# Designed miniproteins, single chains, continued (3): the designs that were tried, part 1

Scores and structures below are computed, not measured.

Each design is a single chain, and the fold is of that chain. pLDDT is the mean over its residues in the fold that is shown.

## One batch from the design tools (miniprotein)

Design m8002
Fold by ESMFold2-Fast:
Structure m8002 (fold): chain A 77 residues (1-77)
Amino acid sequence: SDELLKKVAQVFLDAGFSEPVARALAEELLSLKDSIPKLLRTGETLLRRVLREHGIPLTPEVLKIGKEALKKAISVL
């Protein structure tokens, strides 16, 4: 759903990520939305991969913000 994609992307935008990063994270999460247990187990690995693909340093600060946003995004799926 385009509306669900926009809602999930907005969670990452509100966390301070750029639009391309927020959209990439939202698309990846929506591709796995039919398996919430898999998202809970692999979500951090997915987060780290998308951030790395976009050249974002995996600092403790970025990972903390990203993990908090990830939990919120999964809760709206």
Scores: mean pLDDT 84

Design m8003
Fold by ESMFold2-Fast:
Structure m8003 (fold): chain A 106 residues (1-106)
Amino acid sequence: MEPEVSKIEVRLSLRTADGELLEATLTIYTKDGKPVKVGDFSAEKVEKLVIKAEAPSVEHARALGRFVGEVMAAMGLKPKEVVLEGNMTEEQKEALRAALEEAYAR
C-alpha cells in the first residue's frame, strides 16, 4: 500500500572544495494540504516550497538557490509560492530566490 503524503521534507548538505558547508531544508506542501499518494505526487499537486538555509555569502546563497532550482526542475516541480527562512541577510535571500527562479524557469 502506498503511503499518502501532504508534506515532503528534503535535507541538503553541500561541502565545497574549500571546506564550507552549505545546508538547506526544503519543505514541499501539497495543494490545499490534501494528502496524495507518493506515486501521484506531481507539479499539479504542489503549492508551496519553504527553504530554510544558511549561507556564508551572497555568492554561496546564489549557488544554493541555483542548486535547489535545478533539483526542483529535475523533479518536475514548480511551486507557486516560495518562502525563504534561515539566518540570511535580505541581500542573500534575494540572491537565492533569483537563482532559484532562473533555474526552474528553464
Scores: mean pLDDT 75

Design m8004
Fold by ESMFold2-Fast:
Structure m8004 (fold): chain A 63 residues (1-63)
Amino acid sequence: MDAEVTPLIGQLFDPDPEVRKEAALKLGEIGHPAAISPLKQMAVSDPDPEVREAAKEALKKIK
């Protein structure tokens, strides 16, 4: 059921780094596999180091 994670995945591309960080952490709590690919990209590519760390922590929670 992607309805819960789809808007959060969209928020990973928000211009506000606080919104991206919160979306990454919430995706980690949900644990949906659809979030793995965008979170892996964010963990290496995001200009904000706190957002990159949030994506890494989210990936640890999913697996």
Scores: mean pLDDT 78

Design m8005
Fold by ESMFold2-Fast:
Structure m8005 (fold): chain A 83 residues (1-83)
Amino acid sequence: SEAQQLLAELEAREEELLRLFEELKRNGYVDEELRERLERADELAAAATPEAKEEVRRLMMEYLRSSLEEQAAFAVEEERREE
């Protein structure tokens, strides 16, 4: 499934995906909810060290990974139901 493929790519290319999200956010192509969450997280981390800011982004990426895992599990369940 696409979700399973994206999950594998997320694992292998986490840094590239994070950079892509930052670029999409800068260009205004990211959806409003994700953009607001990233901006708010960045504002809250603004008074912290660069390491803390990076950790906040990592948590956001981990949340995205968990969402993709849930979608991948749903796809597997759907395939199982066909048999």
Scores: mean pLDDT 56

Design m8006
Fold by ESMFold2-Fast:
Structure m8006 (fold): chain A 60 residues (1-60)
Amino acid sequence: GPVRAVAVQPVPATSPDELALREGDVVEVLEELPDGHWLVRSLATGRTGLVPASALEPLA
């Protein structure tokens, strides 16, 4: 199934393509980009956007 991850820190959105997250937010990983960002969908809001992979911890 789709990979899930949890935000381990608050994530600000500084551009329109980025997704703001709170610590503990669970996301579905849609695509991993080579620049260190992941395209994700928030399970709480259904919104999609780019998040730094370093702010996310993959769930088993």
Scores: mean pLDDT 82

Design m8007
Fold by ESMFold2-Fast:
Structure m8007 (fold): chain A 109 residues (1-109)
Amino acid sequence: AVLTATTAEEQIKEALEALEKAGKKEEAKELREKIEELKKINSKESQLKLAELIIRLGVLTIPLGLEPVVAAGAAYYLQIVEKLPVDKVDELYRSDKEGMYAALVKYVE
């Protein structure tokens, strides 16, 4: 299957719904509002910050039983913005789950 911008949006929705189901409704609301605010700005800098928030959302939902598809969706969104390779992120997630978020953040700086 090919990941697209539409698929990334669906992954964001799924992750926010997972947080709400886990009783993290306020955190889900705050993340949703920040994502929408950054989308409205639509600059290269706001797109980079949006990608960072999506990665954070993906990492936050991993302990809730969501598959790494959310993290892959966030990585694909980053690939659209900053040309980050999805296979590199997937490899890091499999090899070093604890370091994955830190590695992803470094690639967007």
Scores: mean pLDDT 61

Design m8008
Fold by ESMFold2-Fast:
Structure m8008 (fold): chain A 63 residues (1-63)
Amino acid sequence: EVRVALIEIALGVLKATGSKELTPEQRERVVELILELSDEEQDYVAGLSPTARELVEEARRRR
């Protein structure tokens, strides 16, 4: 789905650029996207990387 693809792109850019971490604005956008996902889609995203798992856990804390 488009939201999952946007999250994958954001994480891919972070990996490709060698950036230390997401900016607060980028982190907030990704967390907002994760909040719109189903539980199955959130589990998929959490499997992409340790950073993605932390973002999914942050989103789940807001539910």
Scores: mean pLDDT 70

Design m8009
Fold by ESMFold2-Fast:
Structure m8009 (fold): chain A 71 residues (1-71)
Amino acid sequence: EAVELLRRALEAARQGNIPEAVDLLSKALDVRDHPLITLAHILAVIGLKYNQPDEAAELLIPVLERAIAEL
């Protein structure tokens, strides 16, 4: 269920756990093709690559909230 994976990714992002958010968003993309899920995954991967979990979380949280609302 994509919505449940997004809720878990949102909680991971709120905790600053970007590696978990990346994993959960990869699983969500396998289940549901949606532009906001793709955007959230890109933002999480960038945050992980540049070691900026707080900045990644700030950008990721609104995108995930919107994705959950639209699914």
Scores: mean pLDDT 84

Design m8010
Fold by ESMFold2-Fast:
Structure m8010 (fold): chain A 56 residues (1-56)
Amino acid sequence: GRSELRQELLRAIGRILRAIGDIFEAELKGDEEAIKAAEEELAKAKAEMDKVEAQL
């Protein structure tokens, strides 16, 4: 239902924000491996958000 979609959307947004924070921290440290890992996580979170939006 709409409540479930809202929870999935909020979880996806939370993952996006966390991944963005991880990218900034990794860039400050110059950790290229961490940057790549965080970018992959961001891409996955965005894909999940797109799937939830398609159900709205």
Scores: mean pLDDT 82

Design m8011
Fold by ESMFold2-Fast:
Structure m8011 (fold): chain A 59 residues (1-59)
Amino acid sequence: SKEEYRKLVLRLIGLKLRIIGLEFELPFVPEEKKPEVLEEIKELEKEIEEIEEKLKELE
């Protein structure tokens, strides 16, 4: 539906902005916490890929 498409696009934008923020903060994160931040980025990237595939199916 058009509503599903819109919600997925908004979610995609939000995830991309979150990654940008995390990447910007990464140099300032304590070394012991960097693995957690990198893991969060990796999970966000996976969710983005899943949403992009769903969006292709709705086109």
Scores: mean pLDDT 86

Design m8012
Fold by ESMFold2-Fast:
Structure m8012 (fold): chain A 92 residues (1-92)
Amino acid sequence: SMQAEQGAEEAARAAREAGVDAKAEAKGPEVTITLTNATVAQMAAALAGGTAAELNGNEVEVKTEGDTTTVVIKGKTPEQAGEGARLVADAL
């Protein structure tokens, strides 16, 4: 879980540096990144990051509800989930 937690913290930081209000949570081999009031460009960047994570072997689900965009990244291990979260961070 420590590796996934590190990836989650990095993703939240990168999103905030990109100007979006963000938080991320790690639970076992799963990282959930929540973006609030993201612009269309920031949502597109999150989708691109999700695609990069899928190419890395992660399972990714992206949902937008009102002002909230949620990216759920699942790995085979907490380490792989953290790697996927960092790929989303790099796209933001």
Scores: mean pLDDT 81

Design m8014
Fold by ESMFold2-Fast:
Formats: C-alpha cells, structure tokens, sequence
Structure m8014 (fold): chain A 63 residues (1-63)
C-alpha cells in the first residue's frame, strides 16, 4: 500500500523539515507540500487522495 505525507506549513523551509521527518521516520513513499493552505483545505486534499488512490495518508499541519 502506498504511503503519502501531506505537509501544511507557512513556509517551504518548515515544509521541508516536516517532509524529511515523514520520509525518514514513517517511511512515506511521497510527500506533498501545501504552503499557505488552511488546515481545512489540507484535510480535504488528504481525504480526496485516500478516496482516489487508496493510499495511507499522513497529515502534518499547520499554524
């Protein structure tokens, strides 16, 4: 089963830090960085990816 990380962050630098953690600690196959997206929008994107692909989605957000 494919594992996808979604990172909601206010900047690329913070998104990259979280993406690195997801890849190294949780072994996710892909990371999608969402910069300037609200927590609600990130959650909807996560649900859509799970519904369309059947992947396990790990959401890390936001401020």
Amino acid sequence: MKKVGLVGAPSEEKAEEAAKWLKEKLGVDEVIKLIGVSSEEAYEIAKKIEEETGAEVYLVGGL
Scores: mean pLDDT 76

Design m8015
Fold by ESMFold2-Fast:
Structure m8015 (fold): chain A 87 residues (1-87)
Amino acid sequence: MEKPDEVEVDIALIEIYLAITVTLGGSADEVKRVADKILEIAEKLKDNPEALQRIAEGVRYAAERAKDPEVAQILRETAERIEKLLK
């Protein structure tokens, strides 16, 4: 009922957030705020398994490329939480 484009926009926003977080290094608190926003968007998309799978893959990819171990850990935990929304 809502526009399908909103899903694409939400996915794009998550990808941008991930790129910014990995590039800037961020503090643990900043990364946690980004992770919380990603989880909020993922929860809204829980009825779209393809979207959730894409988001989880993106978060896992960002975690793998994160320079800081703390950032990588937060992002990996975030990906696991999104994957739990799938099954």
Scores: mean pLDDT 73

Design m8016
Fold by ESMFold2-Fast:
Structure m8016 (fold): chain A 100 residues (1-100)
Amino acid sequence: SWNEPAPEEIIRAVRELAEKAIAAVEAGDLAKAAAYITAVELLAIASTDPRAKAVAYAEVGKVYAAMGDLELARRYYRRALELDPTNEEARANLAALEAA
């Protein structure tokens, strides 16, 4: 891509935003959590790198899992694995949800 943020920059940003989203969920601030999820999804859309996109969708899955929306968490982990089948975090988190 000619004007896209570096994959490493996107990965750092989505991990930080997801941590903030989970903290917002734990605080009961679902509006703030939704804003951080939207920011992560926009970064995923802005990237053409499959690995960075997969990390972003896996991070969204983690936020939905923290909210107790396990069906939506599974959908985002599956989407991450479609983009990057080697994403160990998405594999582990999806397997944990399927085992529970």
Scores: mean pLDDT 88

Design m8017
Fold by ESMFold2-Fast:
Structure m8017 (fold): chain A 65 residues (1-65)
Amino acid sequence: MKEVTLGVKLADDVDMEKLKPELEEIAKKYGVELTIFPEARAVAVTGEEENVKKAVEEIKKKYGA
């Protein structure tokens, strides 16, 4: 199994504290790990390549810049 990490830039109007539970639900849905960077307004998604790609696409659609 190969793990990858992809970053997603978040929109400027997204509340980072409100976003945390939503991101955790996405992480559980796709079986990936998330690391939030509040200062950069970004999140890193780590896991298996196929799962990471699906999680990244959902995050971009809902919260992406």
Scores: mean pLDDT 79

Design m8018
Fold by ESMFold2-Fast:
Structure m8018 (fold): chain A 82 residues (1-82)
Amino acid sequence: SRKKQLEKEIEELEKKLKENPEDAELWFKLGEAYGRLKDYEKAIEYYKKALEIEPNKEWKNYLAGVYREMGKEEEAEKLVAE
């Protein structure tokens, strides 16, 4: 199933991240995967970690998208206004 495929992808990405904790793209990919899994709390956590390592305006749009899915429009608007 799609969910099992996402869970496997997450496990593989988390293993890579343990070996490469400075790789912002791995944090970003985990944020995307958790977002698709609808684990929005973890998606936010991983997106924020990616942005701490590498400030990226496009990645902020993904994080803003998660806030909107949660009904947190004010947080989304503040993030993209930067």
Scores: mean pLDDT 85

Design m8019
Fold by ESMFold2-Fast:
Formats: structure tokens, sequence, C-alpha cells
Structure m8019 (fold): chain A 98 residues (1-98)
């Protein structure tokens, strides 16, 4: 089965930079990672689509962080061979005052 492992939770100061990462495992080739942020009200925003070009890993670097960037970030991987999708357990990002 396709699985996604995400980097651990992060706490970063406002104005700083953070890198979030995800790795997919399982048969076939992951072609796309979709990144979603879940806000505390439960709303979901699709933040990025990253084509991995046959790499089963993706990174996203966020710069000039604002408190509004806080939330739980989920990676959804699409297997281009099997059509399977998998989502990670989430990475909680907390942006704090400088």
Amino acid sequence: ALTVTQSGDKTVKEGGTVTLSATASGPGTVTTFYWFRQNEDGSLERVAEINTNGSNSATLTLSNLKKSDSGTYFWLAVNGTTGEVAIGEGTKLTVVAP
C-alpha cells in the first residue's frame, strides 16, 4: 500500500523560514504531492502542488512566516502507476512572536 511519512512538528518565529518534507513509500512511482493546510476552524486550503518527477519525496519551504501560516499541513501523494492516493498524519506548524 502507498504510505506518506511527514516531517515532525515545527515551532518557528514570525519572519523566519521553515522547510516541511514528506516521503512516500510503496509500489509504483509518486508523480504529484498536494499540500493542504488545515486551519483551526477545520477549513482546508490547498497551498501547493509539487510534481516529484519520479522522486518519492517532496519539500516545501515557507519564508517570511506569519502567525496566519500556523496550522496542520498534510501531504497527499498520487501514485502515477497505480492511481492510489495516500495522505500523511500531518505536520503542525506553530508560528510564534519574534
Scores: mean pLDDT 78

Design m8021
Fold by ESMFold2-Fast:
Parts: C-alpha cells; sequence; structure tokens
Structure m8021 (fold): chain A 64 residues (1-64)
C-alpha cells in the first residue's frame, strides 16, 4: 500500500541519515588518530547499516 511504502521510505531516510553521521564520525576519528578499537567499532556499525539500507531499499522496490 502507499502508506506502507511511505513508512518504509521514511525508515530508509532515517537509516541514510545515520549512515552519513557515522561516516562523518569515522572520518573525524581517523583524522584525530583515534584508537584502532574505536575505528573498528565505527566500521562495523557502518557495515551493519549498509546491509539494512540495501535490504530496505530492495523491499521498497518490490512493493512499488
Amino acid sequence: SSEEIERLKKELEELQERADALAAERDALLAAGAPRERIREIVLEEASLTVEEMLLYIKIKELE
């Protein structure tokens, strides 16, 4: 339904905003010479969000 698609699109938008924020945080941490453990945590969070975005995008396209 249109309402379901709009809800999923909003969820995708929120995931994309979170991904952008994590990428900016990663870049800032790398520039600051942050510990490897912290960089690893951010990279794993980014990878997880990328998978969620891809799956949600596919779901939206299947419903359109």
Scores: mean pLDDT 87

Design m8022
Fold by ESMFold2-Fast:
Structure m8022 (fold): chain A 65 residues (1-65)
Amino acid sequence: AELEEYGRKLRPVPSPLSLEELEEAIRLAREALAQDPNNPLAIGLLAEARRVKEKKLAGEDEALP
């Protein structure tokens, strides 16, 4: 249930997810992959959350004040 919610929140730019929430999404995706390595939602979430995290660290996902 949470995988789809995080995926939805990753689509807007800037993403409303904090770095902590992005790490939580990555953790949940990894746990889902541990249960089912072929889970397409978990594979997609892991890739997308990592991409958005990189953009936030580079300052590309959030406007500077």
Scores: mean pLDDT 71

Design m8023
Fold by ESMFold2-Fast:
Structure m8023 (fold): chain A 67 residues (1-67)
Amino acid sequence: AAEEARRQALLAEAERKRQTYEKGADMLREAGAKSSPGVGKAMETGAQNLLELGEADYERARRAAEA
């Protein structure tokens, strides 16, 4: 019971963090679309990096919750 609650809390926190990364990536892409092509490319690279970090962070939290 307590362990299951802890696991669910860790996964919920990881999900919230993943949503924050996704929102940050969306904001960078929207800003890039309104900018020069060079800035747009830099913003897209930043968005890609944020999505990769969010995915990796979620996977680590999932594995920790299952340990």
Scores: mean pLDDT 82

Design m8024
Fold by ESMFold2-Fast:
Structure m8024 (fold): chain A 58 residues (1-58)
Amino acid sequence: SEEAKKKIEEVSEEAVKKQDEIAAEAKENNLPMSEVVKKIAEVTKEANEKIQKILAEQ
């Protein structure tokens, strides 16, 4: 549905914003690669769970 597409786009935009925040934090605080990878993985997992929930509601 169009509504589901908009919700998925919103989740994707939120994930991009969080990834940008992680990149900024990594630059400011000299975060090790392992921490950056972990934070990115958490954002990806959260986004995937939200998308699956949206799709299940169709």
Scores: mean pLDDT 83

Design m8025
Fold by ESMFold2-Fast:
Structure m8025 (fold): chain A 66 residues (1-66)
Amino acid sequence: GAMAAAEAQRLADEIAERYKDKLTPEQVAELRDWLTRVGTHLLQRHSPEAVRAALERLADILVEEA
């Protein structure tokens, strides 16, 4: 619920910030929103530590493939 969304937002903000020099502000916001949605779903079944690792890997793949 709300706690999972808040934790996902925190993780998404930290991860997206790492790409601010490689992406436009609009692309950073889009990445943040996407990571927040995915993270919120994953946190329903996985630990915050596992979700952080998964989101960092997914962000790296998405930015590299963009």
Scores: mean pLDDT 81

Design m8026
Fold by ESMFold2-Fast:
Parts: sequence; C-alpha cells; structure tokens
Structure m8026 (fold): chain A 78 residues (1-78)
Amino acid sequence: LEKKYEEALSKGEAYEEKGKEAEDDVGEAARLYQEAVTAYYTAQSLATKISKEKGEEMKRRVEQAKEKLDELKAKEEA
C-alpha cells in the first residue's frame, strides 16, 4: 500500500515538474498537468486508506493541480 502510494505521488510530482518546464507550450503543459492530476487522484485514494489526515492533505494537492490544469485549458481556448 505505502509503496503504491509513493509511486503514485512520485509520478504526479514528476508530471507536475514536466508541466512547469513545458509552460511555453500551453497544450503540452495542460496534457502533463492532466497526467499529474490523474496520478494525484490515485495517490489521494491510497492516502485515504493509510490515514484520514493524509487523505485530506492529498485532496488539497489534487485541487491545486486541477486549478492549474483549468487555468491552462482556459488559455488553450483563448
């Protein structure tokens, strides 16, 4: 369980970092942040099974990544 959580969290962080590096290409950045959000959702589900506090922390991280993704999608439509 903890190993799967660490893998999902690490994957989310890696995609988020790549998304930041790709900010000059809004479409590519949005794709990378979408992958990060998906990985963070997986990490949040696993974190909730570990502890309520950890699940709540991951839920906030998912919300932050989703807000960034929504911002990038708005720029794509402009």
Scores: mean pLDDT 78

Design m8027
Fold by ESMFold2-Fast:
Structure m8027 (fold): chain A 65 residues (1-65)
Amino acid sequence: SELEKVRREMEEVLEQLKRKSPELGEQGRRLWEEALRVVAGAPTEETAVEILRMTTERLRRLLES
């Protein structure tokens, strides 16, 4: 499913951040936790996917920093 795909990509980027430094890993985890809180209140699966997609993009930018 799309949700599983995005979640797996998000986990992959978070792991790469942790490997780079504990500080980046912590920043990534905070962004993930924030996204999960918003997703918990999402009215539709489509909205949840969009939120996770945006968070994955934010995590990827952190990795490229």
Scores: mean pLDDT 81

Design m8028
Fold by ESMFold2-Fast:
Structure m8028 (fold): chain A 94 residues (1-94)
Amino acid sequence: MIEEFEEKMRRAKEEAVRAVEAGKSAVVVARLSGEVEVFVAETDEEAAELARKAREEHPDALVSVFRASDSLERVERGLEGFIEAGAEALRAAL
């Protein structure tokens, strides 16, 4: 159960890191249903709007933005924290 969610989150991390390395921004949406989605945006402004809509549509979801302008170290650290927070939220929702 949690292992499947963590696997999806790790795949999302890999996709988000690849997007940032390509000079794009990424929005990761982790829903308590166990679904994880990654949206790739060409600009930081587009990523911010995608995150706003995701939070509005899924107020219980964890939504994080990883900007092309951020350092790769900051993005990777943020994604590690996001994966941990997602796993804890899923455990709490049991």
Scores: mean pLDDT 75

Design m8029
Fold by ESMFold2-Fast:
Parts: C-alpha cells; structure tokens; sequence
Structure m8029 (fold): chain A 74 residues (1-74)
C-alpha cells in the first residue's frame, strides 16, 4: 500500500509542479481510491504525508525535498 501511495504522491507532486491540471486531478482521484482501501492507522499516515507534501509545495521546495517530507510521515 505505502509503495503505491508513494508512486501516486510522486505523480501528484510532478503534476502540481508542471501545472498539469489533468494529471493533478487523476493523481488526486487515485489517492482517494487508495484511501478507501486503508486501515484507520494507514489513513492517518496518508493524511499526514499529504499535508507535508502540500506544505512543501506552498514553500516552493524541490521535488526531492517534498517527497522526502512525505516519506517521513509514512
């Protein structure tokens, strides 16, 4: 689950940095579908990873720094 989630986060970050709305929306829908299959504990880590990722995007961090912050929550 975490590996698939990390791949989806990578696609989401890449789409956001590129300004690709279609790819961004596709990655967002995939994250929602993955969340529906998670335990409450996994869902909490998932939510924390998404928050860290969004904070990194808002701060103008690099792709690698954003993904590192998200991985720390998983």
Amino acid sequence: MEERFLETLERYVDAALAGDRDAYNAARQEMIALAEKMSPEELQRFAEAVVAMNEGLEAGLSREDILRLAREKL
Scores: mean pLDDT 80

Design m8030
Fold by ESMFold2-Fast:
Structure m8030 (fold): chain A 65 residues (1-65)
Amino acid sequence: SAAAQAEREAAKQVLLRHARLAQERGDADTLEEFNRRAGELVAAHPGDLEALDAALAALLAELVP
């Protein structure tokens, strides 16, 4: 339980960091696309924060170069 909560909170912080950058650098359509695809990446990388961080960074670079 505590380990699962810590993993969830860490993943949330990684996601929020990249989402903030998408919001600041992109328009509303870019943020919407980022949020949709980021949700898929979170589901694809359970418990792998390094892979999630790299995948979200790559997505951000694709949408807001």
Scores: mean pLDDT 80

Design m8031
Fold by ESMFold2-Fast:
Structure m8031 (fold): chain A 74 residues (1-74)
Amino acid sequence: SAEDYKSEGDYLYGIGKYNEAIKAYKKALELAESEEEKAEIYNNIGDAYRSLKKYDEAIKAYEKALELDPNNKE
């Protein structure tokens, strides 16, 4: 499930395997059914890219999260 891949990504992020975390999060994103869930996953992808110092990719992921969760727009 999307939640299983997200949990895998969270675990990998926690142990510093940022590239593997991003891969798991992207799989979670493919299975996510709600915009709120997709927004959360994009934020996690952004955090992982930021940890890799890939700031442009992090910004793009955060922008996607903001677009998908209009309730956090303000």
Scores: mean pLDDT 85

Design m8032
Fold by ESMFold2-Fast:
Structure m8032 (fold): chain A 69 residues (1-69)
Amino acid sequence: MKITIKNLDDVGEAAGKDPRRGALLGVIYSKYNEPITLDEETYEKLVKEAEELIDRMAAGGRAGAQALA
């Protein structure tokens, strides 16, 4: 399956359905900063990387995490 991230509106729509998925798409979009079409394998790889980053930030309680709120 192909996942197309065109802009932040696509991220917002995904977040409305699933906040976790929206956050992951936001990280992917910010990394590329361009419209991108991902295959399922690439998406899963990026999702795993984003999940590990989010989990680490949540567990670490760093100042950067507070700055995002």
Scores: mean pLDDT 61

Design m8033
Fold by ESMFold2-Fast:
Structure m8033 (fold): chain A 74 residues (1-74)
Amino acid sequence: ASVEEGIGLALQVVGAIATYRFAKDREGALKIARETLEKAKELLPSASEEAKPVLERAIELAEEFLRDPEAAAK
């Protein structure tokens, strides 16, 4: 996994939050966030040293959103 790939996953979580907040598609937003979280976790063990912090941030953002979508989308 690359830094660019990690950034893409983090942006996908941001897109899920925007979908929840502006489109009010809660089910679609939560599905995207969950899929992104699972993919980021799968990539983390084999990630480059430089990509690890980016993937960890993507995981953190996705977990925060899934734990409390209203607070995360504040």
Scores: mean pLDDT 80

Design m8034
Fold by ESMFold2-Fast:
Structure m8034 (fold): chain A 89 residues (1-89)
Amino acid sequence: MLEKELEELLKKAKELSKEDLSDPKVLEELAEKLHRAALLYKALGKLEEAAEYYEEALRLAAELARLRGDEEAAEAALEAGRAAREKLA
């Protein structure tokens, strides 16, 4: 069940990534789907993939924060994503 949910979620995220990434709604939806994918990978015990998707979700959240004029939130998100990757290496 979780693996099927993850597969469908990744397919939807891939289609969203081809849309206009300057649209805050597209960035928000894509970040949410990638964050959900990270949680599903973690639940499946795939910690490396979980960290990668979590970092990408935070990168998109940072871009969304920049579009909204929140540079502090953007930098915090990017640092959290880098820290997640480093701890898994």
Scores: mean pLDDT 78

Design m8035
Fold by ESMFold2-Fast:
Structure m8035 (fold): chain A 55 residues (1-55)
Amino acid sequence: MTAEQVEAAADAVIATGDPGALRLFKREVERLSKQGLLDPETAARLLARIDEALA
């Protein structure tokens, strides 16, 4: 799994405007970051975008 694939998935989920899907995706990004599969800077940016979409 590449950072680009995760970012593309985030864009798709944000575009749906579904808070449930956004929360599930947030958990997945946190899991990927925790496992070292996503760099901390990319994870932080994605989490910030998801939190803004949920606001």
Scores: mean pLDDT 80

Design m8036
Fold by ESMFold2-Fast:
Structure m8036 (fold): chain A 86 residues (1-86)
Amino acid sequence: LEALIKELEERVAALRARFEALAPYLPPERRQELGERLKKIQEQADKLIKGLKTGEGLPTPAELEEFEKLVADLEAELDAEEAKLA
């Protein structure tokens, strides 16, 4: 349980660090879009972590799949923006 919580927190932190590094190079509209995606990922991670800590709301397979999809989608968008800077 502690390892899973740490992994969720570290994954969100890594995405945030990547976004913050890219933010100065993004148009305002794109920065807002990716920032909103990151916020949604943080909100989902917070829900999953709360459920794990309380034991009252264990994550369903659907909730884990939703989280992984949101992460993968944002990672792909960040990869595309990083490629433009190379």
Scores: mean pLDDT 81

Design m8037
Fold by ESMFold2-Fast:
Structure m8037 (fold): chain A 75 residues (1-75)
Amino acid sequence: MEEVLELVKKADELAAEARKAAEEGKYEEAVKLLKEAKELAEKAAELSEDEELKEGLKKQVEALEKKIKEYEAKA
């Protein structure tokens, strides 16, 4: 579980940095950060033994993918 929790923490940090970059109009940077956050969240979901956490992470991945596409359209 330590690895899963570290991946979740890192993904959340990257998503927050991406939001800040997008607020500054840096959509290319925001997309890069969101893609990194998505990869970490996907890895955490695959490694998670907790079904509720796994389901939540999969939904987070889909939300990140949607936001990536929105920002790519603006970049």
Scores: mean pLDDT 83

